# Designed miniproteins, single chains, continued (3), part 29

Each design is a single chain, and the fold is of that chain. pLDDT is the mean over its residues in the fold that is shown.

## One batch from the design tools (miniprotein)

Design m8986
Fold by ESMFold2-Fast:
Structure m8986 (fold): chain A 95 residues (1-95)
Amino acid sequence: SVETARHVAIMVEAATTLVIMHLRLTDPEVAEKISELLNERLPLIEEAIAAGDTETAFKLIREFMEEVIKLVEPVDPRLAKELRELAKELEEEME
């Protein structure tokens, strides 16, 4: 549903913001890349949700989470694992 897509998008934005805050002091270049990715892709996710296109919204959310995990893995493998666990929980909501 559109409501589910909106809730998932809010959770993804919140989690990504915490990741950026966590990495800002230790890995500022990675934090900047994640921030740029969020600013680029969040509007596209919100546009799909506004259009009622939940399939596109969920695809964009999955692709975004995969890219964030790829950026985090080399600098913080534990955080990357936590993000993979979150992505699995969100996948259950996107069914």
Scores: mean pLDDT 87

Design m8987
Fold by ESMFold2-Fast:
Structure m8987 (fold): chain A 57 residues (1-57)
Amino acid sequence: MIEDYNEAYKLILEAREKEKAGGDFVKILQEAIDKATAEGRENIALALQSALLYRKR
């Protein structure tokens, strides 16, 4: 569980770095969510979904 949240945090940081370079944070994070879901990594997918929803508010 803790390892999954650490990986989710790393993915969020990578998405933010790409956003600083002109990337679409929402799109990058959604692609990461889709990949985590396909791999069965539910804890990562849920953590990333939470970050995405917070961003939209």
Scores: mean pLDDT 77

Design m8988
Fold by ESMFold2-Fast:
Structure m8988 (fold): chain A 97 residues (1-97)
Amino acid sequence: MKVSVVTVRVRFKGKGTARVGMVAEGEASASIKAFGPGKAIFQTAEYKETGTALAVAEAEAGVEVELTLTAKGEIKEVKVEVSENAEIVSEEIKEIE
């Protein structure tokens, strides 16, 4: 069974937002982890029928977040958006068969 995983790690130098969206052939899900002082707000949305998942983190300076989107099958689209006070530390797209 083919599984696709998108992992984006974002560091906040000031108050900012990180958003990762994915559209895939099959069922998709999103999760967020935060590290550091804990001043972070998370929102996720998952639409199984459309293979769509969204992860959004709003955080203050000194927070680092890991946004993970997982889907069954192939990725059709990935969109990563960060505000000016947020920095992408790593972006990994992995397909597991």
Scores: mean pLDDT 77

Design m8989
Fold by ESMFold2-Fast:
Structure m8989 (fold): chain A 108 residues (1-108)
Amino acid sequence: GSSLAKRGLDLLEEALALLKQAAASTGEERKKLLLEAEITLGILRIIIGVLKTTGEKPKLSKEEVEKLKELIKQAKALAADPSVHPDVRALARELAELGEELLEILTS
């Protein structure tokens, strides 16, 4: 598999973990976790951009593809949860969209 695709998967997992922590946090702690999540999402966007421009289909294992699908599901669930702070939901929506773009690159 492509090292960039695997790094993208790892960053998506990291961003989701940060957003789950932010959802459980308040005040300045939440703000710091959201900033770290935004930075992680920015790096993920760059990786997805590179993967789109190379034209080569990266390969992930079936297990890694299933993990990607599960992370997308969890990001969508977090984005749809009305009990979660709007700033967390907004970044969770962006994370789900980036995850879907990565999945499309792998499956198209």
Scores: mean pLDDT 87

Design m8990
Fold by ESMFold2-Fast:
Parts: sequence; C-alpha cells; structure tokens
Structure m8990 (fold): chain A 99 residues (1-99)
Amino acid sequence: SMDEIRKRLQQQAENLRRLIEILDRILNAKSEEELKKVVAEARKEAEKEKDPSTRSLLMGIVDALESAKSEEEIEEQKKFIGKLREMYREQLEKLESLL
C-alpha cells in the first residue's frame, strides 16, 4: 500500500538523518581529544545499528579514524567523510521530496 511505502521512506529518511548527525559530530571535532570522544560515541552507536550496511560503514569510519597515525591521515579521512555527508544530505533531500 502507499502507507507502507511512505513508512519505509520515513524510516530511510530517519536513518539518513542519524547518519548525517554522526558524521557532522566527527567533522566538527575541534581537537584530538574531542575527536577521540566523538569517535568512541560513534562506535557505540554503530554497535547498536540494526542495518548491517550502515553499521559496516560506521565501523569502517571509526576503525579508520582510530587507526590513523598522523593528523594528515585524519584530515584525509575527514575529506572522505565530508563527501559522504554531502551525498547522504542529497539522498535525504530526495527522500523528503517524496514525503
């Protein structure tokens, strides 16, 4: 039914909003200490994520940031995260246009 399609789109939009919020917190971390705290929080959120694809993506981002050995590696990861955030924002806008 149309109501079932709408509920599915609403769930997808909510999942994208949560994902964007996590990525924004990582990108907005102003210090190494703040970044470590935000990444630890993102790990806990990833572990609670029910969608396997979203969980895998978040865990990959967390592992890459935790494994980074230099500020240069962190900045490269943040560039990638920034591109992902923009892609998800565009996907969210398209989903919201259908609601």
Scores: mean pLDDT 86

Design m8991
Fold by ESMFold2-Fast:
Structure m8991 (fold): chain A 91 residues (1-91)
Amino acid sequence: MRRRVVLRLTELGTVVSPEEARTMARGVREAAEAGSAIEELGVGDVAANAEELGRTVLGLREAAAARGDELVLEGTPEVTAAVEAELARLA
C-alpha cells in the first residue's frame, strides 16, 4: 500500500527572504528523507519564493516516489495553484 505524505502549504502573508525560504525548504526535505511525515510548511509570498519552494517540492515528490509513497499538496487554491505552476515550469 502506498503511504500518503501530506505537505500543507500555509500562506503567512509576508515575504520570506530567499535565505529563510531555503532554510525552511531544507528542513522539510531532511524530515521527509528521514521518513518523517510532513504536516505543514509555512509559505510567505509564494511568488517571491516560488523557485526555491518548487525545487524542494519536486525533490520531495521524487524522494517519496523512490520509497513507494505519494506526496500530496494541501493549501488554499491560490497557494496550491502557484506552487503547481512552478512545478510545471521546472518539469
Scores: mean pLDDT 61

Design m8992
Fold by ESMFold2-Fast:
Structure m8992 (fold): chain A 101 residues (1-101)
Amino acid sequence: MDARIAELEKRLVEEIMSNFSKEEQQELLKKAGLDSLNSFTDLQLMVAEVLANPDPSSAASVKILSLTGDDFVQLVEQAFEKLGLSQEERQQIRAYRDSLT
């Protein structure tokens, strides 16, 4: 992966995670067995772990469990707008994400 794409991916993941409180972020990282999220692969691993081990007493887990695929796409598109990414940068990130499928 291009270093520029890796930097944009990290910023996007950080922006998506900004929808969660600091405490919720730490809880999700702990559940996934991760020290940090810096890629879409890390984000997918975290979501998969929450879906495999649902905890209805956790606000962070409930937020993830309530997200549909469309809601997740919306969070990514909102992150693109907040970060002021160009249309070219958005297409590069979408292509990279799709390559992980």
Scores: mean pLDDT 73

Design m8993
Fold by ESMFold2-Fast:
Structure m8993 (fold): chain A 100 residues (1-100)
Amino acid sequence: AEAELQQKREESQKLVEEFLKSLNEEELEKIKKENEAALEDAKPLVEEKLKEVEAGKDPVEKMREIMEELVKKGYILVGIQMAVYEGDVEKVKEYLEKLK
């Protein structure tokens, strides 16, 4: 149900927020740099997938493809964001454990 998915998304987001609050300044800088690197690597993928969306492909599916490619490149933060959106609390916990 949509209400159940929203509850799982909120629980997942709370776990991420509590994790970030537990980090020191140096650990937060590492996360910030990884996020910046993921955004830079996403730029050519977004441009490529945007052309497919303009050709009539589903934008949600193309966004998922971009996120999956970034996760394959080792950007754990993108994996966390995807898991939060999907309401996958267990996957969020697994990714957060890998960041420790």
Scores: mean pLDDT 79

Design m8994
Fold by ESMFold2-Fast:
Structure m8994 (fold): chain A 56 residues (1-56)
Amino acid sequence: MKVKAKKDIGDNIKKGDIVEVLEEDSFLPEEERYVKVKDKNGNIAYALKKDLEEIE
């Protein structure tokens, strides 16, 4: 699933970057949920789901 960063996330992901969701925590409410994402350069980060916009 492709998502767009709504803000800068860590050092490698900038606002407006499109990243791939690899894993999502299924236990937490959406507002507290972290997702594991990978950018186009292969960098992996964890972001809050609320800071990501679904585009697919």
Scores: mean pLDDT 75

Design m8995
Fold by ESMFold2-Fast:
Structure m8995 (fold): chain A 117 residues (1-117)
Amino acid sequence: MEQEIRDFLVKRLGLSEEEAELLLYYAKKDPLVAAMLMHAVEAAVQPPSENPNEMPVTAENWAELVLNMYGDEELAEAIRKIGEALRGRALPEPPPSGVLDLEELFERILRAIRAAE
């Protein structure tokens, strides 16, 4: 399960093994980070967008948010790398705060990864 997500982050989104492990560490503890990961995976399997700047702007907003929450510059940089890897793809709006089930978010991540294989 976790290995499938790690492999996707490394092979499809260009993260290092260490960056993928760091992102998974936070996603397992925070539904907001898990939701960002879910949206990134779903965006990676969608057709390209005509607006190449949309993805980096959204990823920068997400990176600023997690930096303010955790103070972890490596996590913020991993999110920026995801945004750059997904340049030309539309990212969904940030998820609503406060009512996210971690188990359901990880199930959605796995379904998107497996559907893309």
Scores: mean pLDDT 73

Design m8996
Fold by ESMFold2-Fast:
Structure m8996 (fold): chain A 78 residues (1-78)
Amino acid sequence: PIVVKITVEKSKAEEVKRAVLKMDGVLYAEIVDEDENTATIYVLIDSPLSEEEVRKYVEDFVSKIPGVKSIEVASGRV
């Protein structure tokens, strides 16, 4: 499994979480870090793709949701 970290506007965190849970291969998604303006969502994905391809897959899927600030792969430390 690959862990993807998504930073979003706090008001959009639940919308982004619901969107990623609809993606093929997503095992788990959780909002873990919140500050005044942003939230961080950790997404666990089971995929045969490389870490960079999984990052792009997530980016393409959430690209239509305003308030997504960054997407990064947190890699195999689960």
Scores: mean pLDDT 77

Design m8997
Fold by ESMFold2-Fast:
Structure m8997 (fold): chain A 100 residues (1-100)
Amino acid sequence: ISEEERREIVILITALALLVIGGVFDVEVLKADPSNDIEGIRELGEELVKKLREAGASEEQVERIRELIEEAVENLESDPEKALEAVLEAMRLAEEAIEA
């Protein structure tokens, strides 16, 4: 993939991780509604999936990353630790997809 495509994907995965961390902070520390964080995570997740497809990631890789992003969203309020684990795994797989 191009240097520009790699940079865009790295920015997206970093932003996605920061949104999940922010959502966890909102729930655990501030006891706030994470609805805005959830919306942002879903939007960035869809953009990441699109960029990964354009970069030549396999359908299997893309679907697994999409499932992990959904798992992070679903667990953000009920199991923040699982939400963090899911987004970190999604980041790892996205990095692996662009390095292959």
Scores: mean pLDDT 80

Design m8998
Fold by ESMFold2-Fast:
Structure m8998 (fold): chain A 58 residues (1-58)
Amino acid sequence: DAEERLREAARRLLEARAAGDALGATVSAGQVMESARELGIDVTTLREADRLARELWG
């Protein structure tokens, strides 16, 4: 399920950011971008991935 994968990737991105894990944040942001694209959501930058993650879990 693309929506479930997006939500999980977004959660991991926020966790990586909170932990100061730059590599983990980059990987998770890439997964957010991929999953969002499968759902027709235009997310092409790390900043946009961060924003989407906060919208999903905030």
Scores: mean pLDDT 85

Design m8999
Fold by ESMFold2-Fast:
Structure m8999 (fold): chain A 90 residues (1-90)
Amino acid sequence: GLTPEEARKLAEEVRKVFPDSEEGKRAVLFYEALAYIQEGDYDKAAELVEKATGEKFPEENKKEDTRVWAGAGAYRADKLLKEKIEELEK
């Protein structure tokens, strides 16, 4: 999986490539949440994922829900970044 440093670097790439995009802003939150998950800070990760999704996770499910949603969000963010990089290389 991504290290915290790798996840934060991806968040910075999204900020650079999609500075004013709502989808880009959500992608940044998912990558930052993934960094916090890797550091064991599930409370901060959950805050970021809930902000990105508009969902609120019950305390008993928070750790699992945060992992699942952060992973799915990061996967979508990876696709978004790849498509934009490929577009810019043309």
Scores: mean pLDDT 81

Design m9000
Fold by ESMFold2-Fast:
Structure m9000 (fold): chain A 89 residues (1-89)
Amino acid sequence: MEDAEKALEAAERGDIETAAQYLTKAVLTLSLEKAREAVAEAARLAGKDVDPAKFKTRESASLAVGILARELSPEQLAELARHIIKLAE
């Protein structure tokens, strides 16, 4: 999960845009079910009510994570990156 680890490093620096870009790449490498779990966590952190089952492709889930990630604080981005690292195990 090199992309999710790079997202964590970017988030720890406060680089929201770089963290969001690496998170979108990381989500594309997950199964569809795990990509939906990443959307659910991003939505929870952003305080948004999003149904992950509506995302029928990894590409749509990745786009949603990228949009939601840009609404997060660096601390929330680091939490999201750690969650995605665990999903890849």
Scores: mean pLDDT 87

Design m9001
Fold by ESMFold2-Fast:
Structure m9001 (fold): chain A 99 residues (1-99)
Amino acid sequence: PPVDKESERKAAIYLTAAAIEISAMSFDPSLRTPETAANTLALIEKGFDYALKSHDSDGLRLSSRLARELAGLVTGEQRAAALALSDRSQAASDALAAS
């Protein structure tokens, strides 16, 4: 079947940006602000959307992993949102693997 290269590439770009933000927050706890967390979560959500559109199993797995890593670095509503995104991304990856 044809590969949606554009959506796959966009997923990789957004998830790479999210990974850089998570790495920075892991290294420097002072960067663990609600604003940085919300911006990082939005990058993961964009990556997830493009991975879902392109049936990109690797992008879906990476979205789940990055959301779970973000959840470990934040608290409150941002943690809950990150865990919910991790669960959605994992479920989407599992569903794609079953097809």
Scores: mean pLDDT 87

Design m9002
Fold by ESMFold2-Fast:
Structure m9002 (fold): chain A 72 residues (1-72)
Amino acid sequence: MEELLEELKKAKEEAEKNGLVKLKTGYWVHKVIPEEKALALVKEIDEALANGDIEKALQLLQEYNKLVEEAS
């Protein structure tokens, strides 16, 4: 469990570097992620975190990071 939380923290930090925080704070909400799929994925991440589904949140964060990398 704690190792999974550390992985989640690492994935969150990587996603923040890829603009996740900018979407949530209203900075460049459409400029950092041009794909509508990326915005939908961010919402799913928030729902997984709200539900305490750490494994799903981690997987979704990794998918978000991959999508941002492909978009660059």
Scores: mean pLDDT 64

Design m9003
Fold by ESMFold2-Fast:
Order: structure tokens, then C-alpha cells, then sequence
Structure m9003 (fold): chain A 102 residues (1-102)
């Protein structure tokens, strides 16, 4: 089940993040909307501290040929567009993602 707080904030960022990813990652798996949506779900799981969902989405992204660096770049951009999430929560979520991708 999607977290209510993380799910709502991710939904508001969907269109802007999808448009940016399509242009910025053209020619990579991250240009595909389904892959971008998986990163957005990963970011929501990270904000909520849901380790099980984070591990699931990270495994799916890596299996699709997305690099750790690409995941972090898109996650950082997505978090920057989530204006209703406190800066401290965004920094914590990004740090947890960096640790899991190291």
C-alpha cells in the first residue's frame, strides 16, 4: 500500500519530473515513463522510511539497467520539486538512498 503523505507529494511532482526525465535521460531506460514512475515510488518509500518497498523498487530499477548514479540524480530532482516536504525529510530520504546504492 502507498503511504498517504509520500504518495500525495509524489503525485504533485509526477508531471514535472516525467517531463524532465524524458528530456534529460533521452536514450536511457530513465526516458521510459514506467521507469520514471518506479523512481517516484522509490522516493515516496524513502520519505516514508519503508525499507521493504525501497529494496523492491531499487531491485526493479537495477534489473532494468538503470545505474545507481542515474537513480540518485532523478531522485534528487524529484525531491527538489516536492515543495510540501520539509528540507530535513528530503535530505534524510536522499541520504538513505545514497547508502543503499553504495
Amino acid sequence: AMSRSGGFVVYEAFEEVRRWAREHFAGTPLAELSVVDTVLELVAAAIDGNEELMDKYLAELLARGVTPEQILELAEFALSKMKYIPKEDKERALEVLRERLA
Scores: mean pLDDT 77

Design m9004
Fold by ESMFold2-Fast:
Structure m9004 (fold): chain A 75 residues (1-75)
Amino acid sequence: SSEVQQALAQARERVAQLISRIADPAVRASLQITADSVFQRLQQLQQQGTPAQEVLKRLAESVRLLEGLIDRVLA
């Protein structure tokens, strides 16, 4: 759905902006690979007909985990 695609795009941009704050290019690249893998899986769930509400719930949980991971690196 348009809603899921928009939410995924916004989450990708937000996470990429947070990762860009990491000074170590190797750590930045590693976290970007992890984030890309997570978003790719969510996109696949959407394409497989998973209900929008379930995809959005999993997206919110995944973003929370990724933000926590990035915060630990930035601290």
Scores: mean pLDDT 87

Design m9005
Fold by ESMFold2-Fast:
Structure m9005 (fold): chain A 86 residues (1-86)
Amino acid sequence: VEPPPEAVELAERALAAEEAGNLREALRLAAEAFELYLRHAGHRVLDREEAGDTVVLVVEVDGRRFRLTLTATASGVREEAEELPA
């Protein structure tokens, strides 16, 4: 499924913020774009936590839960996903 225009706009703004050295803003915009994309794909975002250079999202897909971690790095926003036990 193609990403919604709003998510693309937020992702582009996140990249611009990274180029400007605004890593916290880049992380926030990237997390927002990713959350919007997940919701557009029909997934439920159950929780969101922000701590310094890290944003953690808990997502539910067909009754299964995943923890998605976004971390601001010198090379951009790093994404990691792990399945949570049922």
Scores: mean pLDDT 77

Design m9006
Fold by ESMFold2-Fast:
Structure m9006 (fold): chain A 86 residues (1-86)
Amino acid sequence: DAAAKARAEAAALPENTPREVEIAGLITEFAENLDLAALRERLAALLDDEEEREAALDTALFEAAVKLGAKTKEEVLALAAELRAA
């Protein structure tokens, strides 16, 4: 499972907190399943700051756009906006 691998790799870095490990897993899960509602709910449970939640959400959307084949900055931004709307 790609998300479990992402969590294991993040956990291998001693500077990463359990929260950071879980966020890495959530970003990978979103790139696999595109479940925006689940991502938003779980980020809200982990991060109490709206700016931090939006930054993590943007990272997840950009990573998903790249995985779906976006190759230019314009393509990444356009596809991330599509994913955010769905």
Scores: mean pLDDT 79

Design m9007
Fold by ESMFold2-Fast:
Structure m9007 (fold): chain A 71 residues (1-71)
Amino acid sequence: MENIGERARKKAEELGNKQALSLIDEADKLTEKSNEYFKKGLYGEYINLLTEARKKMNEAKKLVDEAEKKA
């Protein structure tokens, strides 16, 4: 998971953006699940879940950046 996710979470909390916080939580859960597949040698599933996690984290960051710009 990207270090940028911690900044996105902090900004989402400061801005009260519940949608962004929800997406960050989903990304964290997908990352945890991907690590389980990595340990089992199921790298295809690992990459798929990690890709979904990154997508949700990037979406959360966009929401935070847009909310900050309008504030």
Scores: mean pLDDT 78

Design m9008
Fold by ESMFold2-Fast:
Structure m9008 (fold): chain A 104 residues (1-104)
Amino acid sequence: GSEERLAALRAAGDDLRATMEKSKQDFEKRVKEALEKGDPQAMKNAAEEALKQGVEDITRAADALAERTGNRRMAESTRQSGIEELKKFADEVLKKAEEEYKKK
């Protein structure tokens, strides 16, 4: 029914938000751990791996949204928006990490 469809939409939105938060936290953690090792190449590799994993996780969440709602256009828009937000976050975290590395 209509109420079941609204509940499914809210659950899918919550799942996507949780996926994005987890991807951001995982990215920060991996970059910080690599920074503590003092290896800029390890930091770059960790950042690239975490970003790739986050993009995959967001894509899976968007695919689940498409399956639950039947709205592929909304799911694709959500995927693109989520990936753009993660990339902007990653760029800011990397710039801050590079500044901290230069101080050491």
Scores: mean pLDDT 79

Design m9009
Fold by ESMFold2-Fast:
Structure m9009 (fold): chain A 95 residues (1-95)
Amino acid sequence: SNQDRIKSLQENKENLLSLVENMERHPEQRPYYTGLIVDTLMDILSLISDQSLRDQLLELGGKLLDAIENGDMDAVRQYVEQIVQLIDQEIQKLS
């Protein structure tokens, strides 16, 4: 149902934000958190049926992973904010 999908999107959004925050606080564990961020992004994509939105999230997810690899935390925060905004728009659309 749309309500179940909304709940799953909210939970995965909260997980993504928590993982990014923990990665910033524990840079020595970056590879561990990067793996969990990838898994969370894949879970989010599995909840999206709109191809245009999936393509945007895939592009932003790739940019996020590149920013993490480069240690560019300003870019990481920017791409996470854009991903969260797209998730929030989908939640509003489903509500």
Scores: mean pLDDT 90

Design m9010
Fold by ESMFold2-Fast:
Structure m9010 (fold): chain A 91 residues (1-91)
Amino acid sequence: LADELYEIYLKLSEEEQLEFTTHVIKVWLVTRDKNYAVLLLKIAEDKPEIFIEAVKQIYPNWDTSNLFEDLPYLVQPFGLGELAKEVSEKL
């Protein structure tokens, strides 16, 4: 499932990839389904800036409690590595 969704993602335009990533993040936060976590990891490993921009579109105010509450879950797909640090520092 994650691999099939990632293949679809790769065929999208840059604008459509951003919209797709925004939707996947919302579904991940609500469902906590591992398939969406794996998909987000693939997206962020390829282009971390698209994940960051998608989060920025979901959370229009960075200093909101919602962003701070969700941050551990937003970076959970990336583990405790350099990607998780980069994403956290840019949010």
Scores: mean pLDDT 74

Design m9011
Fold by ESMFold2-Fast:
Structure m9011 (fold): chain A 91 residues (1-91)
Amino acid sequence: MSEEALEELRRLAERLDAGDQEAIDSLVLLMVTWEKENNKHSAEFMAYMIGHDLAVGGVSREAFERLLEALKGKVSEDVLLSFEKGYNSAR
């Protein structure tokens, strides 16, 4: 992960906990774009790492559940499961 991407994820984590819809939409776009442009294993791994980083960054379960709901139907089930598994691994 680039330094810029890591800093963006940290800012997104803070905004997500505050319930910022623009932050939710930005993260959804990032994950949807990543899955479209990358193979299945890369997409699942990135989703896991993002989930893990959000948990480490202090994103609440409530904010994380909002993200899961926003991603449903927009990413594959395997990517969604990897994202949730990543978040749970750091709690």
Scores: mean pLDDT 80

Design m9012
Fold by ESMFold2-Fast:
Structure m9012 (fold): chain A 85 residues (1-85)
Amino acid sequence: LSEEERKQLDEDVVIALGEIAAAITRLSLERGLAKAQNEEDRQKVIEEERATLRRMAGKLKEIADKLNSPRAKEEIDRLEREVLA
């Protein structure tokens, strides 16, 4: 692989990890909400899942910054916003 192809692959991997993190968060949130017995439990599940996603997204954005990839960073921001909406 050329340096350009390797950078593109690294960017695509970061974006794929973001998509996986978003999918896991959606499934975990759905399962947690299904098990919640009251409003306090529901709020706790939402807060915990949002915190976990923000932590994962933060790490991925740090990697995107190291790769000097606005594309990867913007895509991670988009995925985070869509899940937290």
Scores: mean pLDDT 85

Design m9013
Fold by ESMFold2-Fast:
Structure m9013 (fold): chain A 85 residues (1-85)
Amino acid sequence: SPEELERKREAARLILEVYDEAYKEGKGNGGLTTVLFTEKYLKLRKEKLKELGLSEDEFDDIAEKLFYNRLWQGLSDEEAIEAVL
């Protein structure tokens, strides 16, 4: 449904926001970014699962596809988000 699609799009937006926060706090260091992102991501997932009506597996699937699109394919944030839908 359009509502389900928008909830998945919102999950993708929030995941990118916490990644960008982790990258900034980690000052571009890959190892530190990964640690900080993992902490922020697990907190985000816990807080948003019920609100967005998504399972942990659905959240993780969105995150995996999102990072594949952004980091491996080099898509913009907007393109990466739309490509997980």
Scores: mean pLDDT 84

Design m9014
Fold by ESMFold2-Fast:
Structure m9014 (fold): chain A 97 residues (1-97)
Amino acid sequence: GAMRPVVAVELRTDVEGWEKDAEIAAEAVKRLQERSGVRVVGLILDRSPEQREAARKAFELIAEKSGADATEVKPEDALVVGIAMLKAGIDDVIARA
């Protein structure tokens, strides 16, 4: 059967305007959820504890506002998730998000 699209979200809290980027991501994920359903994967990579906590809260906000199924992925699993997304042919979905 057809798999739901998977969208990987990495939000950088060390750049100016990251809060606005989080809101933009939430709106994009919500549109994908309304069209086809979507699974959201949060990637928190090589950040300080403070940045990881901020990124986690932003990810939780995106999940809550979009209504999508959301899962945090460990950094070591990120490549496997990325390969699965490419193999599923979701490049168009990522490009439109």
Scores: mean pLDDT 62

Design m9015
Fold by ESMFold2-Fast:
Structure m9015 (fold): chain A 79 residues (1-79)
Amino acid sequence: SRLAELKAEIEKLVAELEKTEDPEKRKELTERIIKLVLEGHRLLVEQGAAAGTGTPVEVVEQKLKEELKKLEELLKKEE
């Protein structure tokens, strides 16, 4: 599934971002993650409209929301 591929790539990039202290590299990783998240969100909306409720699509959506929250924590730096 393309959604599963996007999730895996986002997770990989988030893990790399956690290990990266260089501001320029962090910016590049963050921009890549945001682009993938936006693509994943668009695909989830499209598939949600077609597939109905209670499907694996909702599980993928929940996991994407978790990765977004993790990204917000990493970007905050104050914690």
Scores: mean pLDDT 66

Design m9016
Fold by ESMFold2-Fast:
Structure m9016 (fold): chain A 84 residues (1-84)
Amino acid sequence: SAADEKFLQEAEERLLVPLKEIAEAAAAGDAEAALEAKKRLEEIIERLEKELPKIKDPEIREQLKLMLERARELAEEYVAKALE
């Protein structure tokens, strides 16, 4: 499904921006900036989760679900490091 593959690619691109912001804020020790970027990431994840049942290809749907879970885990790890 070309449409589902394109959606997965666009989803990855949308997640990368706030993840990069979280990582950069964490590296700088800026906990407030990291938390603000995490909030933006969570808003994107919520919007993408609403699209999951619309994805016809079960393999792509599974890949997106895992991608969203990994994005949350990475954000939590970066924020935890910033809060040290």
Scores: mean pLDDT 86

Design m9017
Fold by ESMFold2-Fast:
Structure m9017 (fold): chain A 111 residues (1-111)
Amino acid sequence: SSAQQLINEIIEKAMEEGISFIESPDPTEMFVKVGDDIYKVTFTDKLDPSKRLYEIDLEKKEIFLSSKLLELPKEVQLAIIYLEALNVKNLKEGKEPLTLSEEELQELLSL
């Protein structure tokens, strides 16, 4: 499917940029390595999912994701985490963040 192709492209791009998940001894915690920095991934209901699905805090080294994403298949959740880890890298390098088109976002949310 076009959604599966998009998922694969995001994951491949993140891996090419050296982004990886960090093994945590606590199974309730999720971390991603972006360059030399480790970012904590947190799902939160404090984001308005109609306006944004994520927020990146470069100072605290945290990626906040809408808890609505937990309703999606695990592969889609992982792709979104990788996409926002790529956005950490882009923001730190002074580049524009990667954004999904409305069509791409709707395809992912429909899985």
Scores: mean pLDDT 78

Design m9018
Fold by ESMFold2-Fast:
Structure m9018 (fold): chain A 70 residues (1-70)
Amino acid sequence: SVEVMVLRHDVPDPEALLARLEELLARADTLSPEEIAAQLKELTGRDFPPEYALERARRMRADLRRVLAL
């Protein structure tokens, strides 16, 4: 998927990214969509639309778990 391709090419340490995504998602209920989007930008270096940021973070976590299980 596009999310998996972005993570493989834009981040040097997918295990560290997974850990940070899991921490972000554990606190997601206390954050606005804009704050989640800002945190994803810090983690990946890419901008994500706030309205899709939570879904993108969840998908990225699932994709990283799948990739790292290999």
Scores: mean pLDDT 74

